# Ledger of designs, part 53: designed miniproteins, single chains, continued (2)

Each design is a single chain, and the fold is of that chain. pLDDT is the mean over its residues in the fold that is shown.

## One batch from the design tools (miniprotein)

Design m5826
Fold by ESMFold2-Fast:
Structure m5826 (fold): chain A 106 residues (1-106)
Amino acid sequence: SELDELERRIAEGMEKEHAEELEKLEEELKKKFEEEVEKIEKTESDKAVIEEKKKELLERLAREALRYLRELFRTEYGVSDEEILRILEANAPALARLYREILEEE
């Protein structure tokens, strides 16, 4: 029920200007990924190297998205880093790992 209340509050907060910003961020990240993948596949012929670079790219873009969401959640919704981390740990453990690393860098 705590997560349901948080999800509802986030959704209510997003009902205006911030929903458009999040959708724009998603589109920008998808475009960046596609453009960088094309560059990787054009310059690399080794499948193992291509796959490794794609993984590094995904992690880099995931970190960009998490940094943006952290700023948004803290400034607009008053959600703590501990609360964000708890949500990520429950739903996306790989993203929770990246989020912990971001917190350690700050």
Scores: mean pLDDT 68

Design m5827
Fold by ESMFold2-Fast:
Structure m5827 (fold): chain A 66 residues (1-66)
Amino acid sequence: AAAVARALDLYFKGISYEKEGKYEQAAKYFREAADLLRASATTPGQRQAADFVEEKAKELEKKAKE
């Protein structure tokens, strides 16, 4: 689905920024990816994936503020 493909694109952009040490930008992309994954989730596994990406965004948001 288009929403899942977009979420994956955002997720990989988040990983790229994280590797560059750009934690604020990485967190933004992970947050957007998690929101799209949650909106399209129809199974418990898909909801768990969205929760995982959202937790990653929260961790990076904390890192960016330090």
Scores: mean pLDDT 81

Design m5828
Fold by ESMFold2-Fast:
Structure m5828 (fold): chain A 86 residues (1-86)
Amino acid sequence: VREAAERLRELAAEIVRAAETLSPEELFAKVQEAAEAAQEPIRVLLQAIADGADPETIELARAALEALREAAAVAGERLAAAGYLD
C-alpha cells in the first residue's frame, strides 16, 4: 500500500509538472501515459480501503488518490482550454 501510494503521488507530481511545462499536445500524451501507469496503484489502494485496512493505511490511500484527482483536474482544465476536452 505504501509503495502504491508513493507511486500515485509521483504520477500526480509528474502530471502537475507536465501541465506547467508542456504544450497541450504533449500534456495530453503524458496524461494518457500516466493514466495507464496509475491503473495498478489505484487498484491496490482501492482494495486496501475495501478490505478495511487500519485507519492510518486508509488515510494514506485516500490522500494519494486525492493528490491524483487534483492533478487530473489541473491537467483537465488546461486541456479543456486548449480544445482537447468537450
Scores: mean pLDDT 77

Design m5829
Fold by ESMFold2-Fast:
Structure m5829 (fold): chain A 118 residues (1-118)
Amino acid sequence: EEEFDRLVDEFFEEYSKLVEPGSGGIRMRADTTLEERILAMAVKAIALKLGLIEPSDLIDPSREELARRVQELAKKLGIEVKPPEEMTLQDIAETVAKIAEKLGLEPIARLARYLAER
């Protein structure tokens, strides 16, 4: 628990550097888990850094949208991934970690790796 809390704090610090106040949010649903929210935030930060989305764009934290967006990001960076229909949340987290590692976004990579390994 203590390690997870530290990784989350480091992740939010990095996120705040990449995503400015007033940018579009994450499309929250009543059943959205913390893991889905973290992965959606990571995808948004990465896509903004790569110039692939506008700051006002909303990310749906559903597995289906996260898998699709992660596949698009991985393809741009030459990372091989499963089809979106075959990705679990752990597969999405692992792919986010690989993308973040390649881009030097260490706090995002560490938290995504933690989520992929649990």
Scores: mean pLDDT 77

Design m5830
Fold by ESMFold2-Fast:
Structure m5830 (fold): chain A 55 residues (1-55)
Amino acid sequence: SDAEMAALGQQLVATLQKLGLSEEEAQQIADELRAQSKTADEFKQLGVERVTELK
């Protein structure tokens, strides 16, 4: 759902900011991954992969 996707995007932005990214950079990444995702599960998976790469 749109609400579920929005919540996942907000969580991803917060996580990326904790890793040292700016709000703008984090939001751009979240928006890009959301656009590439067909489902909430796919968006969650892509977010986890990106966070893992940045650690």
Scores: mean pLDDT 84

Design m5831
Fold by ESMFold2-Fast:
Parts: C-alpha cells; sequence; structure tokens
Structure m5831 (fold): chain A 57 residues (1-57)
C-alpha cells in the first residue's frame, strides 16, 4: 500500500463525486470551475479531470 494507491483512490472518488454533482445539476458550470480552481492547489490532476468533465457537460 503505497501513497500512489491512496492518491489514486482519493482522485477517483473526487472525480466521481464532481461528475455525479454535475450530472444531477447540483453543481453549475461556474461552481465546477470554482471547485476546479480550489482543487488545482491541492490536487492538480483532479482539477484537470473536473475541467474536462465540465467542458463535456
Amino acid sequence: PSDAELDAAVFDVQVAVAKSLLESGHLSKKEAQELAKKMSKKNPKAAKEIEEILKKS
């Protein structure tokens, strides 16, 4: 159990949650952009994935 395994699990959950919120309409495009900005400081990879999901939805 490496830090990479934990980071991968956390990353996957964060992306899944953001995607779910966008799908359900609880997170607007603007709110998702704000979330991505906050996440880019803590989890830059997750922030990038959220931006991609935001662009698609």
Scores: mean pLDDT 71

Design m5832
Fold by ESMFold2-Fast:
Structure m5832 (fold): chain A 87 residues (1-87)
Amino acid sequence: SEARERILKAYEQYKEEIDSLFSEEAKVQYAKENADKPLPIKVPGTEEIDKAAVELAREYLKQGKYVEAFRVMEAAHRIAVEKAQAA
């Protein structure tokens, strides 16, 4: 979907920042605790991004790919922040 592609593109854009935020162990723990939760902020027009992030993170968790789940969640959050700042 377009929303999933936007999330993955946002991860590539913010890769260095996202990968440096936490240790690998902390990223795994965050993903396990938060994968089914909506984005930390609610921004009008990001509902499809929020939904796609939850679905994609759950898919990665089922595969045991916790770091990838964290990356998707954080990338989606970055999209929401950008949209809020542009408004």
Scores: mean pLDDT 77

Design m5833
Fold by ESMFold2-Fast:
Structure m5833 (fold): chain A 100 residues (1-100)
Amino acid sequence: SAALRAAARNELAGVAELLEEIAEKEEDPEVKEELLEAARRLREAAAGDLSAAELRRVVEEAIEVVKRALKKEEDKELILQLVATLISLIGALWTLERLE
């Protein structure tokens, strides 16, 4: 259980880094701000003492941000990075659900 929580937190930190990289390449200022805010929340969640339920909520909110970004994105490289990020977030969510 402690190992799974540590793994989930490491996954969240990694996803935050991916979102920051995507945001740097994003030209839509609204999408860029949403991606950066999601990354900040994920980094705070990874570093903090949040419960598994609180971590799941942060991940679910990040999934919605990535889904909105995907609807607006036309750049193939950014689409692939957003899809990879979405898969990682779903994996983190699955890991956290096993802790409940």
Scores: mean pLDDT 84

Design m5834
Fold by ESMFold2-Fast:
Formats: structure tokens, C-alpha cells, sequence
Structure m5834 (fold): chain A 99 residues (1-99)
């Protein structure tokens, strides 16, 4: 399951941070914009989730922004984003609710 790979990246149980849905929505293509987009795309594709990587020019920041679950889900990754923030954005895009 996708949960096991997220736990590996976070170094902690995903259930500590998120309510895990019964099903992961694989019907919507996730668009990754900015830095690490190819790496995140490969990760999502390894889970069987459709993903598209798009290079966009972004200001230097440690931010990761994720749209709410729905059509046209986008994850925007800034230059100094941490692995933890990237994984949290992926979990949010997949419909995992924060506790």
C-alpha cells in the first residue's frame, strides 16, 4: 500500500499525522509543479497514481503547497522544501486528512 512508502519517507507511522482513507483515489491525475517534480512523479507512479511533472519558476522557499482533493489536483514544491513537507503535501493530495 501507499501508506508503507509514506511511513518510510516520514520515519514515523502515517496514522500519527493522518486519517488514512479506505481507498486512495487513483482516478485524478496529480500535477507536480516546481522543484523535485520528476522525483515526486516517479514516487506517485510507483504507487499506481497518475502524475504529471511541470517545471515552473518559483521563488526560493521551503514551502510546499497542495490544492484540496478534487479535479486538477496540484502540488507546488519550492526550492528548499523538506522531504517531510513534500510527503505531507502528497498525503493531502491523496485525500489523507490531518489529525
Amino acid sequence: MAVEKLEQLLGKPVEEYFEIPEEIDKSVTITIEGYFADEVKKFLESLGIPAKAVYVELDDSDKVEASEPGEGQVIKIYSNASDEEIVKAIAKALGFKEK
Scores: mean pLDDT 67

Design m5835
Fold by ESMFold2-Fast:
Structure m5835 (fold): chain A 76 residues (1-76)
Amino acid sequence: DEVKALEEKARQAEKEMEEALEEGNKRAKEVGKKYSSEGVKSSSKTMAELADTADTVMELRLKAKELRAKAEAAKA
C-alpha cells in the first residue's frame, strides 16, 4: 500500500528530525550556561558546530514535511 509506505517513511523522518532537534537544544543550553556563568568562552569551533546542527535540523525538517505532504496527497 503506497499510502502506508509513505506514512511510515514520514514517521521515520519526523523521528530523526525530533532527535536531531533535541540534541541541538541540549547543546545550545550547555553553551548558554557557559556564557552566562563564565563570560566569554565561545570559540569559532563551537559556533560552527551550533550552526551545522541548525542546518541539519532544517534539512531533516524539510524532508519530513515533503514525505508527510506526499502521504497526505496519496490519501486524496
Scores: mean pLDDT 74

Design m5836
Fold by ESMFold2-Fast:
Structure m5836 (fold): chain A 119 residues (1-119)
Amino acid sequence: TGREALVAGDYETAVAEYEAQLQSKGKDDKRVLTNLGKALYFQGRYEEAIEYYKAAAKLGSATAYYNLGKVLYDQGRYEEAARAYFEALKQGYLIAKPNLAEVLRKLGEFEKARALELS
């Protein structure tokens, strides 16, 4: 399966399997979209990963917002990363809290970062 390929580090097979799942099982499966984005990210296909994470996030995936924030941060797109992490946190994805604080520090928002980490 696509998940088995992803866990095994076979990202080429993972991409092919998740693309097949989108064609057969529905274009709006946020889990498939998030996993496809993850497989593309590990292949270094960052812009494609971003588009699939955005699609999954639009469908309400907090995990996709978190992963979107991480890839945007890695690209130095700190304002966009902060928005993605904030949306993940708003949906209860508390793992995003230290990531949002780090991005706020990159943006010079030191007081907001500290307040977030102390909450």
Scores: mean pLDDT 85

Design m5837
Fold by ESMFold2-Fast:
Structure m5837 (fold): chain A 72 residues (1-72)
Amino acid sequence: SMADIKEEVEKLIDELQARELEAAAKGTKQGIAVSMTLGAGILSVLVLLRLGDYEEALKVAKETLAQADALE
């Protein structure tokens, strides 16, 4: 359901925010790049949630996580 998708997106936002904080805390060039990628993705996801586009929000959240993983 849309409610289940929203809950999954909210859990992914928590994970993305935790990883953003951890990456920023490293104080390295790579950590800054990862933190910036995660931050941009989080902002996009939050905008999509506000618009009620939960399917696109989930897609962007998953793509952001994959991009961060590829940079690490």
Scores: mean pLDDT 87

Design m5838
Fold by ESMFold2-Fast:
Structure m5838 (fold): chain A 83 residues (1-83)
Amino acid sequence: DELLEMLASPSPLQREAAVRSLLGLALYGSPEEQAFALELLERALSDPDPAVRETAREVLEKIARYGSPEVSERARAILERAE
């Protein structure tokens, strides 16, 4: 999976770019793609690079504000657990 390869990249810039691309999947993807994007974003909150973690948090905040009701609720729950 290309997206999983980018998220596993030794380059923090590549991982940050992958995390940003998950916003589109969470907002406009199929239910399976939306669930997958949220799972990957939750993992990215534990990334060793602070910029990647911050980008994941910002993307989840956007999903919580602009996503469908179900996706928004799941993004909010992830953010609450990550505190």
Scores: mean pLDDT 86

Design m5839
Fold by ESMFold2-Fast:
Structure m5839 (fold): chain A 66 residues (1-66)
Amino acid sequence: DKEKKIKEIEKALIERGVSKEAARDAARQTVRLLYDEKASLATVGSLLADMSGISEEEAREILTKV
């Protein structure tokens, strides 16, 4: 369920201080890239960090848990 994955990533970003609007947009784009476009984890981690303002290390931690 993509919506469940979006909510998991959104929650993790909010817990790291990302705004709800930015977190939801970043989460939706991340799930689209991983599951619809089958992008590499490296590409998705970098883009998640760029979109949300978190570090690439934090993005990797989030992706490992979803």
Scores: mean pLDDT 82

Design m5840
Fold by ESMFold2-Fast:
Structure m5840 (fold): chain A 63 residues (1-63)
Amino acid sequence: SPLDTYQNNQQNLQTVRNRNQQILSDMISQGSSQDEIDLIQSQVDSTDKTIQTIQDRINQIQS
C-alpha cells in the first residue's frame, strides 16, 4: 500500500540521517573544515525535511 511504502521510506531515511549525524559528530571532533561540516549539516537538514514531508503524507492518508 502507499502507506507501507511511505513508512519504509521514512525508516530508510532515518537510518541515513543517523549515519550522517555520526559523520558530522566525527568531523567536528577531528576539526574538519567549516565548509565540509556545513555540507553534511545541510544533508541532515534536507533529510529531516523529507522525513517530515513523508510524515505529513502518512497523516493525510490516515485522516
Scores: mean pLDDT 85

Design m5841
Fold by ESMFold2-Fast:
Structure m5841 (fold): chain A 94 residues (1-94)
Amino acid sequence: APLRFRRVEITLTVIDENGRQVQYHEVLEDVSEEEALERARELGRKAVPKGTLAAEVRGRAVIDGVERTVVVLDYVDENGEQVGTVTLLLEEAP
């Protein structure tokens, strides 16, 4: 069975038509990494419909004293300029 995460924080950051950063936050509970990634990719596609997924990077970080898995999805436009990012912070059950 896939490892389940007690909490996944998803942050979508997009650059609007005026060059401003706009953020959207969502929290998922008791999900697998694959379920969280599917949701994150859906959010990215909807927010940047003309964008392409350029990179998907996975790592680990200590945030507020808790070790979390970090996944970053970078979206670029047709000129290769970054137009959106989706960040996932995945917290394992104790």
Scores: mean pLDDT 82

Design m5842
Fold by ESMFold2-Fast:
Structure m5842 (fold): chain A 97 residues (1-97)
Amino acid sequence: SPLDEAEAIIEEAEKWLEEHGASMSREEAIAFVRETSARLLAALASHPAAAAEVQRLADGVVAQLAASTDRERDVELVRAWLEAMRLLLGQVRVAEA
């Protein structure tokens, strides 16, 4: 299922952030958001409205990361973005039920 694939991507991203967040540079955080969002866009190709929202939210977080000067804030921004992705996925599941 596209939604199950998207959920697996989010879970893998959360595990990666837990393991690497403390050592992550801002450039690595931006690359991580871009790579994870690209995977989510591919998984959600059959859900164009959800894919558009993933892209919009990812672009927003990348802009916030680019303006950030605080490593703890960088981790918090990425974590908040992953939480937003989980909420979006939940909304799509409800709409399809």
Scores: mean pLDDT 87

Design m5843
Fold by ESMFold2-Fast:
Structure m5843 (fold): chain A 115 residues (1-115)
Amino acid sequence: MLRKAIEKAKDERVKKLLEEALRYEEEAYAYWISGSVYIALAKQSKDEEEKKEFLEKALEYYKKAKEYLERAVKKLQEALKLEPDNELIRKALEEAEEELKSTEEKIEELEKELE
């Protein structure tokens, strides 16, 4: 939805906010993939110390993904405030908020595993 919202944006300020949101979502996705790789490495590790190190690395990357998703959500909220009836922006915001919630749940799972 976000890329379609950018393509259809007629207001330059709205377009800039949506493009900033997209950059933040792309950064979040990169960190989320890195976190997922470290989860896979931890699951395959037979060394208790190495497993903990990989889980700590995964947690660090998911926390970075969360920070970028929070920035994306903020930019989408600002864009929606300028165009309250824009359904594409509303859908992009809903999707970003769902990704943020999923990332927060993953962080909580990892913090519990590391206790």
Scores: mean pLDDT 89

Design m5844
Fold by ESMFold2-Fast:
Structure m5844 (fold): chain A 77 residues (1-77)
Amino acid sequence: MEVSLEQKRFLTSPEGVAFLSTLSERERLAVDLLAFEGLSQEEAARRLAEKFGISVETARRIIERTLEKLREAVAAA
């Protein structure tokens, strides 16, 4: 699933900036690739894996966890 316009808007809010400060470097790059560059989860996983020298499987897990955190943060806002 692609990052929604509502999620992108949240990430540019003060609450979204605070949320981003709680993320690891890998999770922050995942948000950048998905929300700001508009990549698919599969393409973001490949780019994340390449950037950090990790497996695509590990990158997918990071993306899934990051999207879950983002969904929960937006729902709580």
Scores: mean pLDDT 81

Design m5845
Fold by ESMFold2-Fast:
Structure m5845 (fold): chain A 78 residues (1-78)
Amino acid sequence: DLRKKAEEAEKQGNALEAATYYIQSAAEHLRDGNAEEAIEDAKKAIEVVEKNPSLDPQEKKRLIGAAKFLIEKAKELL
């Protein structure tokens, strides 16, 4: 369960790992046709990245970009 792994990483303060698991969860939901869940998980990835000032700026941009891409693709299914 990728969402549970993301939540656990977030609880442990590992923002990079949490955002990565949320993005992976969003991608799986998108593959399975679960557009609303994909959007929710991708938005959580953005929140985790934006709240962490210690993440590398290029890594933040990459993660936010990936999450936004998944949100756009999920909206096409709605």
Scores: mean pLDDT 86

Design m5846
Fold by ESMFold2-Fast:
Order: structure tokens, then sequence, then C-alpha cells
Structure m5846 (fold): chain A 89 residues (1-89)
């Protein structure tokens, strides 16, 4: 079974790219990054980068996803992107 954990939560500040704070992790198993809008649940493109002991997740919004994020920002006064780390057995 795949294990899922929260990697980070970022306030969306209007940028196409959201880079989450790096974490120091042991990369002993295959890892997968996922990112989504907190309010809509829509998945964003997520990239996992490993640099020695540091793991970083970067989310990239398409133009369509940018429009949805802007709508939520206008409706709620803020909106968030959540990154999750999946560990495959």
Amino acid sequence: PVTEEVFGVALWEGNKTVTFAPRTLSVDAPLEARARSFETGKELEATLTVDGPQVTITAVASDEEMEELKKKLKENGNTYVVARLLRHP
C-alpha cells in the first residue's frame, strides 16, 4: 500500500510555479510528489527534486489552473496549494 504524507502547504501568491520548503529526508524508497489546490482539489503538475539529503517539491500551474486559483483567491481572499509525498512499497 502507498503511504501518503503532507509535504507542505503554501499560500498562492499569483505565480505559475510554487516551490515548497525543502525537507531533509532519507530517500530509501521510491517517492512520488503530488500537488493540488486546497479549495478545488484539482491536481497540479508536481516535480520532486533530490539534492543529496534535501528533497524539494515544485508545483507548476497551467493557464487553466491559474484561472481557477485566481477565482478562489478573489472568492476567499486567499488560496493554498498543498504538496504531498507518496512512498511506494
Scores: mean pLDDT 80

Design m5847
Fold by ESMFold2-Fast:
Structure m5847 (fold): chain A 84 residues (1-84)
Amino acid sequence: SISLKGKSSSEISKLILEAISKLPPEKQKKVLEILSDGSLTPAEKGKKLAEVLGAESFLDDLVNAKSVEELAEAILGGLLEASK
């Protein structure tokens, strides 16, 4: 398990970007385009990321997160699963 206890938002973002780098190139490009789109809210980015990753379990983990740390762990878990 990955623990994000005591990590800042910037450290969490760095871990997410590192997880994205492990995805297939076509998904990696699409995920980076979504994350770099300044016109999207965080919620809209999350929805589009779930669609790109195609993981219903990822979306369930995301919506059930109770803290920023749990949310980031859910995102990392979904990205790691999608990279298989």
Scores: mean pLDDT 61

Design m5848
Fold by ESMFold2-Fast:
Structure m5848 (fold): chain A 65 residues (1-65)
Amino acid sequence: MIATEEELQKLLQKRVSGDLDAEELAKAIAKVLEENNLIPSKKIVEMVESLDPELGKELAKKYGL
């Protein structure tokens, strides 16, 4: 199932309670997707790439985007 931004945001709120920097947020997104067996949308991958370009490219390769 392709994850929506809203669904991802709700899962992140359960996982983290403090302010994250861009790199920490990108890693948290990747981990939430993996732990919940969710496929990121192209938009989510683009968001991760804007926060951490290297991790964004890794996610694109992993999920075939």
Scores: mean pLDDT 73

Design m5849
Fold by ESMFold2-Fast:
Structure m5849 (fold): chain A 80 residues (1-80)
Amino acid sequence: GAMEQERALLELEIIEGLWRIVVGVARLIGVPEEEIERLEKEFEEELERARRRIEAGEDPEAVLAEFEAFAKRLMKELLA
């Protein structure tokens, strides 16, 4: 329902905020800008897909879980 959709969209916003913090940390510790830009592009493209899928009526819980798994992988790659 609408409540599950709204909750999932809010949780995507929280993950986006966390990603911005992780990018800030990556810059601080000297991760190359080219690597940061590559992963930022992947994150933004997948975030936009997740938002569109939820807005199109796909299962918000399933889309959110998939995006969370993706975001965790990118964060680990960036900070490794």
Scores: mean pLDDT 88

Design m5850
Fold by ESMFold2-Fast:
Structure m5850 (fold): chain A 95 residues (1-95)
Amino acid sequence: MEGRRVVEEAIENTGRLSEGAIVVALLLGLSEEELRRVLEELGDERGLAFLDLLTAELADEERVERLSELYGVPLELARRKLELLPELIAEYLAA
C-alpha cells in the first residue's frame, strides 16, 4: 500500500491520523510536505509537532524537551518515547 493511500484510508475509517499512521506513511514514501498538509487540513497540531520531531535535524536533548512540552509529560517519559521510535520503525519496515 502506498503512503498516501494509508493516510486516506486511516482518515476515512477513523477520522484520525495516529502516530503509527504517520510513521507508516513516511516509510511507504509519502513526502513530509504532503503529510504536513494533511495534518494542517485536519487541524492536528499534535500530529504536526510529532512530524516535526521525527524529521527535524535536532539534538536528542532538544527533541526530548519539545516532546515533553507537546505531551505535557516528564522529561524521562519523553526520552523513553524517543528511545522506542527506532523499534517501531523497524517493526513497520518488517511488516
Scores: mean pLDDT 65

Design m5851
Fold by ESMFold2-Fast:
Structure m5851 (fold): chain A 120 residues (1-120)
Amino acid sequence: GVSEEELKTLREFVKYLEEKVEVPPSFVPLSDEELKSIYIRSELDPSSKIYIPLVGKYVETDPSWNRFEKAVFAAALTFLLRLEDQEKLRKIKDLEKDEEMKEIIERAKELAKEFLESLK
């Protein structure tokens, strides 16, 4: 399960992302159900990777990350991927071998790190 406090912090992170990333007027924010799903995946998936339902694939994660840090990264990645052409995303066979996707993954790591450092 996801505690209300953990969900609240993930909601605050989504607001942080909306302030740091330029979003189009048609942008639909991450729902509470999506944030809960991300957190559950951060608990259930292996320490070295997390499943991203939006693209139907696993992405490598830093094995030193705790479950919350992993969830924050996955939320950032899902947010950034949602801004991309969804038809283009469906055609990508390996996210970590695609240069544009590598840049998005690195941006997600940077945004997650900046937010997590702000909580210290």
Scores: mean pLDDT 78

Design m5852
Fold by ESMFold2-Fast:
Structure m5852 (fold): chain A 72 residues (1-72)
Amino acid sequence: KQAEVAKYILENPSASPEEIAKKFNVSKGTVTKFQDLLTLLQLDPDASQQELADSLGLSRSTVSRRLKLLGI
């Protein structure tokens, strides 16, 4: 479910959040949270999981789990 969404985002960086959300029948919020995480990593590749968590308003464990789903 979430792993398929993460993989699709990585393989289709030009796809809109609405297209991905509709394709997988998930909320746009789920899609945008993965896209925001990738955007932050592109801006600062050396960012720690805690820094990413603080920027996204998530726990460090949530960020760690999502990075694993993205294969990072």
Scores: mean pLDDT 77

Design m5853
Fold by ESMFold2-Fast:
Formats: structure tokens, C-alpha cells, sequence
Structure m5853 (fold): chain A 100 residues (1-100)
């Protein structure tokens, strides 16, 4: 259902934007913040460009993998990244249900 797809996209973008705000308020080096924000902005764009539930699930899965790798290299962002990954994983399961 197209309305459910748009709702999931909106929820995913909201979670990513909230994570950006949290990261910008953290007492971490500016370089780390810029890299994290760039990753999140790329994920937002991919999610917004998704035209099907399958494309949304792929975009969410790519974001989850990127966040997991990033959390390993920037441990000071691990808490925000882990929480965001949990939220995106739940949305990914809901997206999968739309085409199954």
C-alpha cells in the first residue's frame, strides 16, 4: 500500500534527522560529527528516493550496515548508532511485510 510506504519513509527520515541532532550536540571532534552527518544525509537521500517497499528495505539495510561499521571505527558514537540501527531494523521488517 503506497500510504504505508510513505509512512515508513517518513518515520525512517525522522529517526535519521533526530540522530543528526543528537550527534551535533555530542562532545566529540568536529571531524567525527561531519562524517556521521554525511553518512546520515546519504541514508536520508536513499530512503527518500525509494519507490517500492523492496527499495526501501534495501536502503534501510545499507544504512544499518554502514552504521554498524561506523560505530566500530567511531566508538564515541556507538550508543546513538546502535539505537538508530534498532529503529531502522524494525522499519526494514515492516517494509518487507508490504511486498510479502
Amino acid sequence: KEEELEKLKKEAVRLLEEAKERIEKLDVPEEVKEEAVRLLEGSIKAIEEAKTALELEVALSVAIIALAVFARTEPELKEVADELREGLAELSERAAALYK
Scores: mean pLDDT 83

Design m5854
Fold by ESMFold2-Fast:
Structure m5854 (fold): chain A 83 residues (1-83)
Amino acid sequence: SFTFTTTDSLGNTATVTVSNISSTSATATLEVNGQTGTGTLKAGSDGKTFMGVVTLSDGTRYLVGAAVENGVVTNVGVSALGP
């Protein structure tokens, strides 16, 4: 598994763990402000960009992206979903 600490689109500290990486999907676990959630990321047509929605324990929804090269997560992005 790969763990990253980053900043979400609202300026909050976000911890993302990406695991169970396959050619088509990965699992993302997200923590923001003590709230946690797990979601499935799906590979895009490039096979390198994985994206999915993670819902935190308080009901807040996030778009999570991961860049994957040769089975290694090289970067993550976390964006709060607006209305």
Scores: mean pLDDT 84

Design m5855
Fold by ESMFold2-Fast:
Structure m5855 (fold): chain A 94 residues (1-94)
Amino acid sequence: GPPVVTYELPDIAFAADNDPAVAAELRARQTIETYKAIAEGDLEKSREIVQRLAEEAKAAGLDVTLLPSKFSVPSREDFKKIAEAIQKAIEKEK
C-alpha cells in the first residue's frame, strides 16, 4: 500500500467499568486535540494534551492508564481532517 506517517504517542486506555458516555467524550476530545497538534507538527503539545486529559479523567474519578500507541495516516494533514470530521459529528448530534 502507499506509505503512511506513523507517530508513537501515549494514549488513554479507559477501564470497562467507567461511564461509557464520559469515556467516549474524553476519547473524542483527546483525538480532536492531539490530532490537530500532530497536524501542526507539535508532538510535545500532543503529549501535553494526553497528560492533561488523563489527569482530568483521574480527577473525575475515571479509571484510566496511559499506554504507548501508534497513530498512522497517509499524510500528517489527514490527522487534521479526522479531527474536524469528529468535531462536526459531535456538533451535528447537538
Scores: mean pLDDT 76

Design m5856
Fold by ESMFold2-Fast:
Structure m5856 (fold): chain A 64 residues (1-64)
Amino acid sequence: SKEERRLRAQKAAVRVLHGGWSYAEAAERFGVSRKTVREAAEELRKGGAEALRELARRLEAAEA
């Protein structure tokens, strides 16, 4: 679904911004394009560091 693709892009972006991964590595790991990861990362940056950390926590909980 579109929601699943968006969630994968957000997970990839969080790994780049929070976990120190490269865009290429995150895109390959989560099965999304580098452009999609960059767009998701840009959206997270607009929300600021606090929103990024909050999203990271929620995505980690969803993966567990």
Scores: mean pLDDT 77

Design m5857
Fold by ESMFold2-Fast:
Structure m5857 (fold): chain A 90 residues (1-90)
Amino acid sequence: EDEEILINSDSDADIVKAARRLTEKLLAEGKSEEEAFIHLLSYAFLSDKPVFEKLGPIATGFSFVAKKTIPLDKLVELLKKARELAKQKR
């Protein structure tokens, strides 16, 4: 459900809500904040739209749960890892 919203939705509000719920779920499953964010971004890479169009709302939803922002240098590293994870899902 939330994964499909990250892949298919063009609604920033829906993406924020889905990213919040999915972040909470992934952290509850024992993933680190970094791992959770990589998983969120991997669903954006499964979209037929550029990942950067969804990056803002995904990061916003994540930050409501994690209570922090991702630095730009770290963001580039996490985007590369998310792209590789997305390849494993196809």
Scores: mean pLDDT 80

Design m5858
Fold by ESMFold2-Fast:
Structure m5858 (fold): chain A 62 residues (1-62)
Amino acid sequence: MDLNRAQGLAARASIEDKAPLPASAVPVGTYTSTLPDGTTIEVKLARDTVTDLLYVESLSRS
């Protein structure tokens, strides 16, 4: 069970058409994952304090 990898992959999918962040969402941190080809993915996450769901605030690749 690889939570950071799963979140990184979900964030890549979410960049196509992410829902707007709810007003109750708060930043919870930045997750960094390195792919086997050396590509680094940095994901900023926000958590909705009402539903406890994670949202992707931003994603960068390098």
Scores: mean pLDDT 64

Design m5859
Fold by ESMFold2-Fast:
Structure m5859 (fold): chain A 62 residues (1-62)
Amino acid sequence: SLKEAADKLVERLKKLFNLSDEDAEEIRRLLLQERFEEAAKLIKEKTGLNITAEQIKEILNQ
């Protein structure tokens, strides 16, 4: 499901980039609302990872 895929992605980002609980929860909410462009921007801002909205969609649909 979208929720399970979003939760897994956010937990991965927390472990790899030491993302704060607040930032992780905001990214999670954006993903669940399918606001992938905003999620990608926030991920880049907080982690430095250049992930695109299209890449996020692929991760969540696999």
Scores: mean pLDDT 86

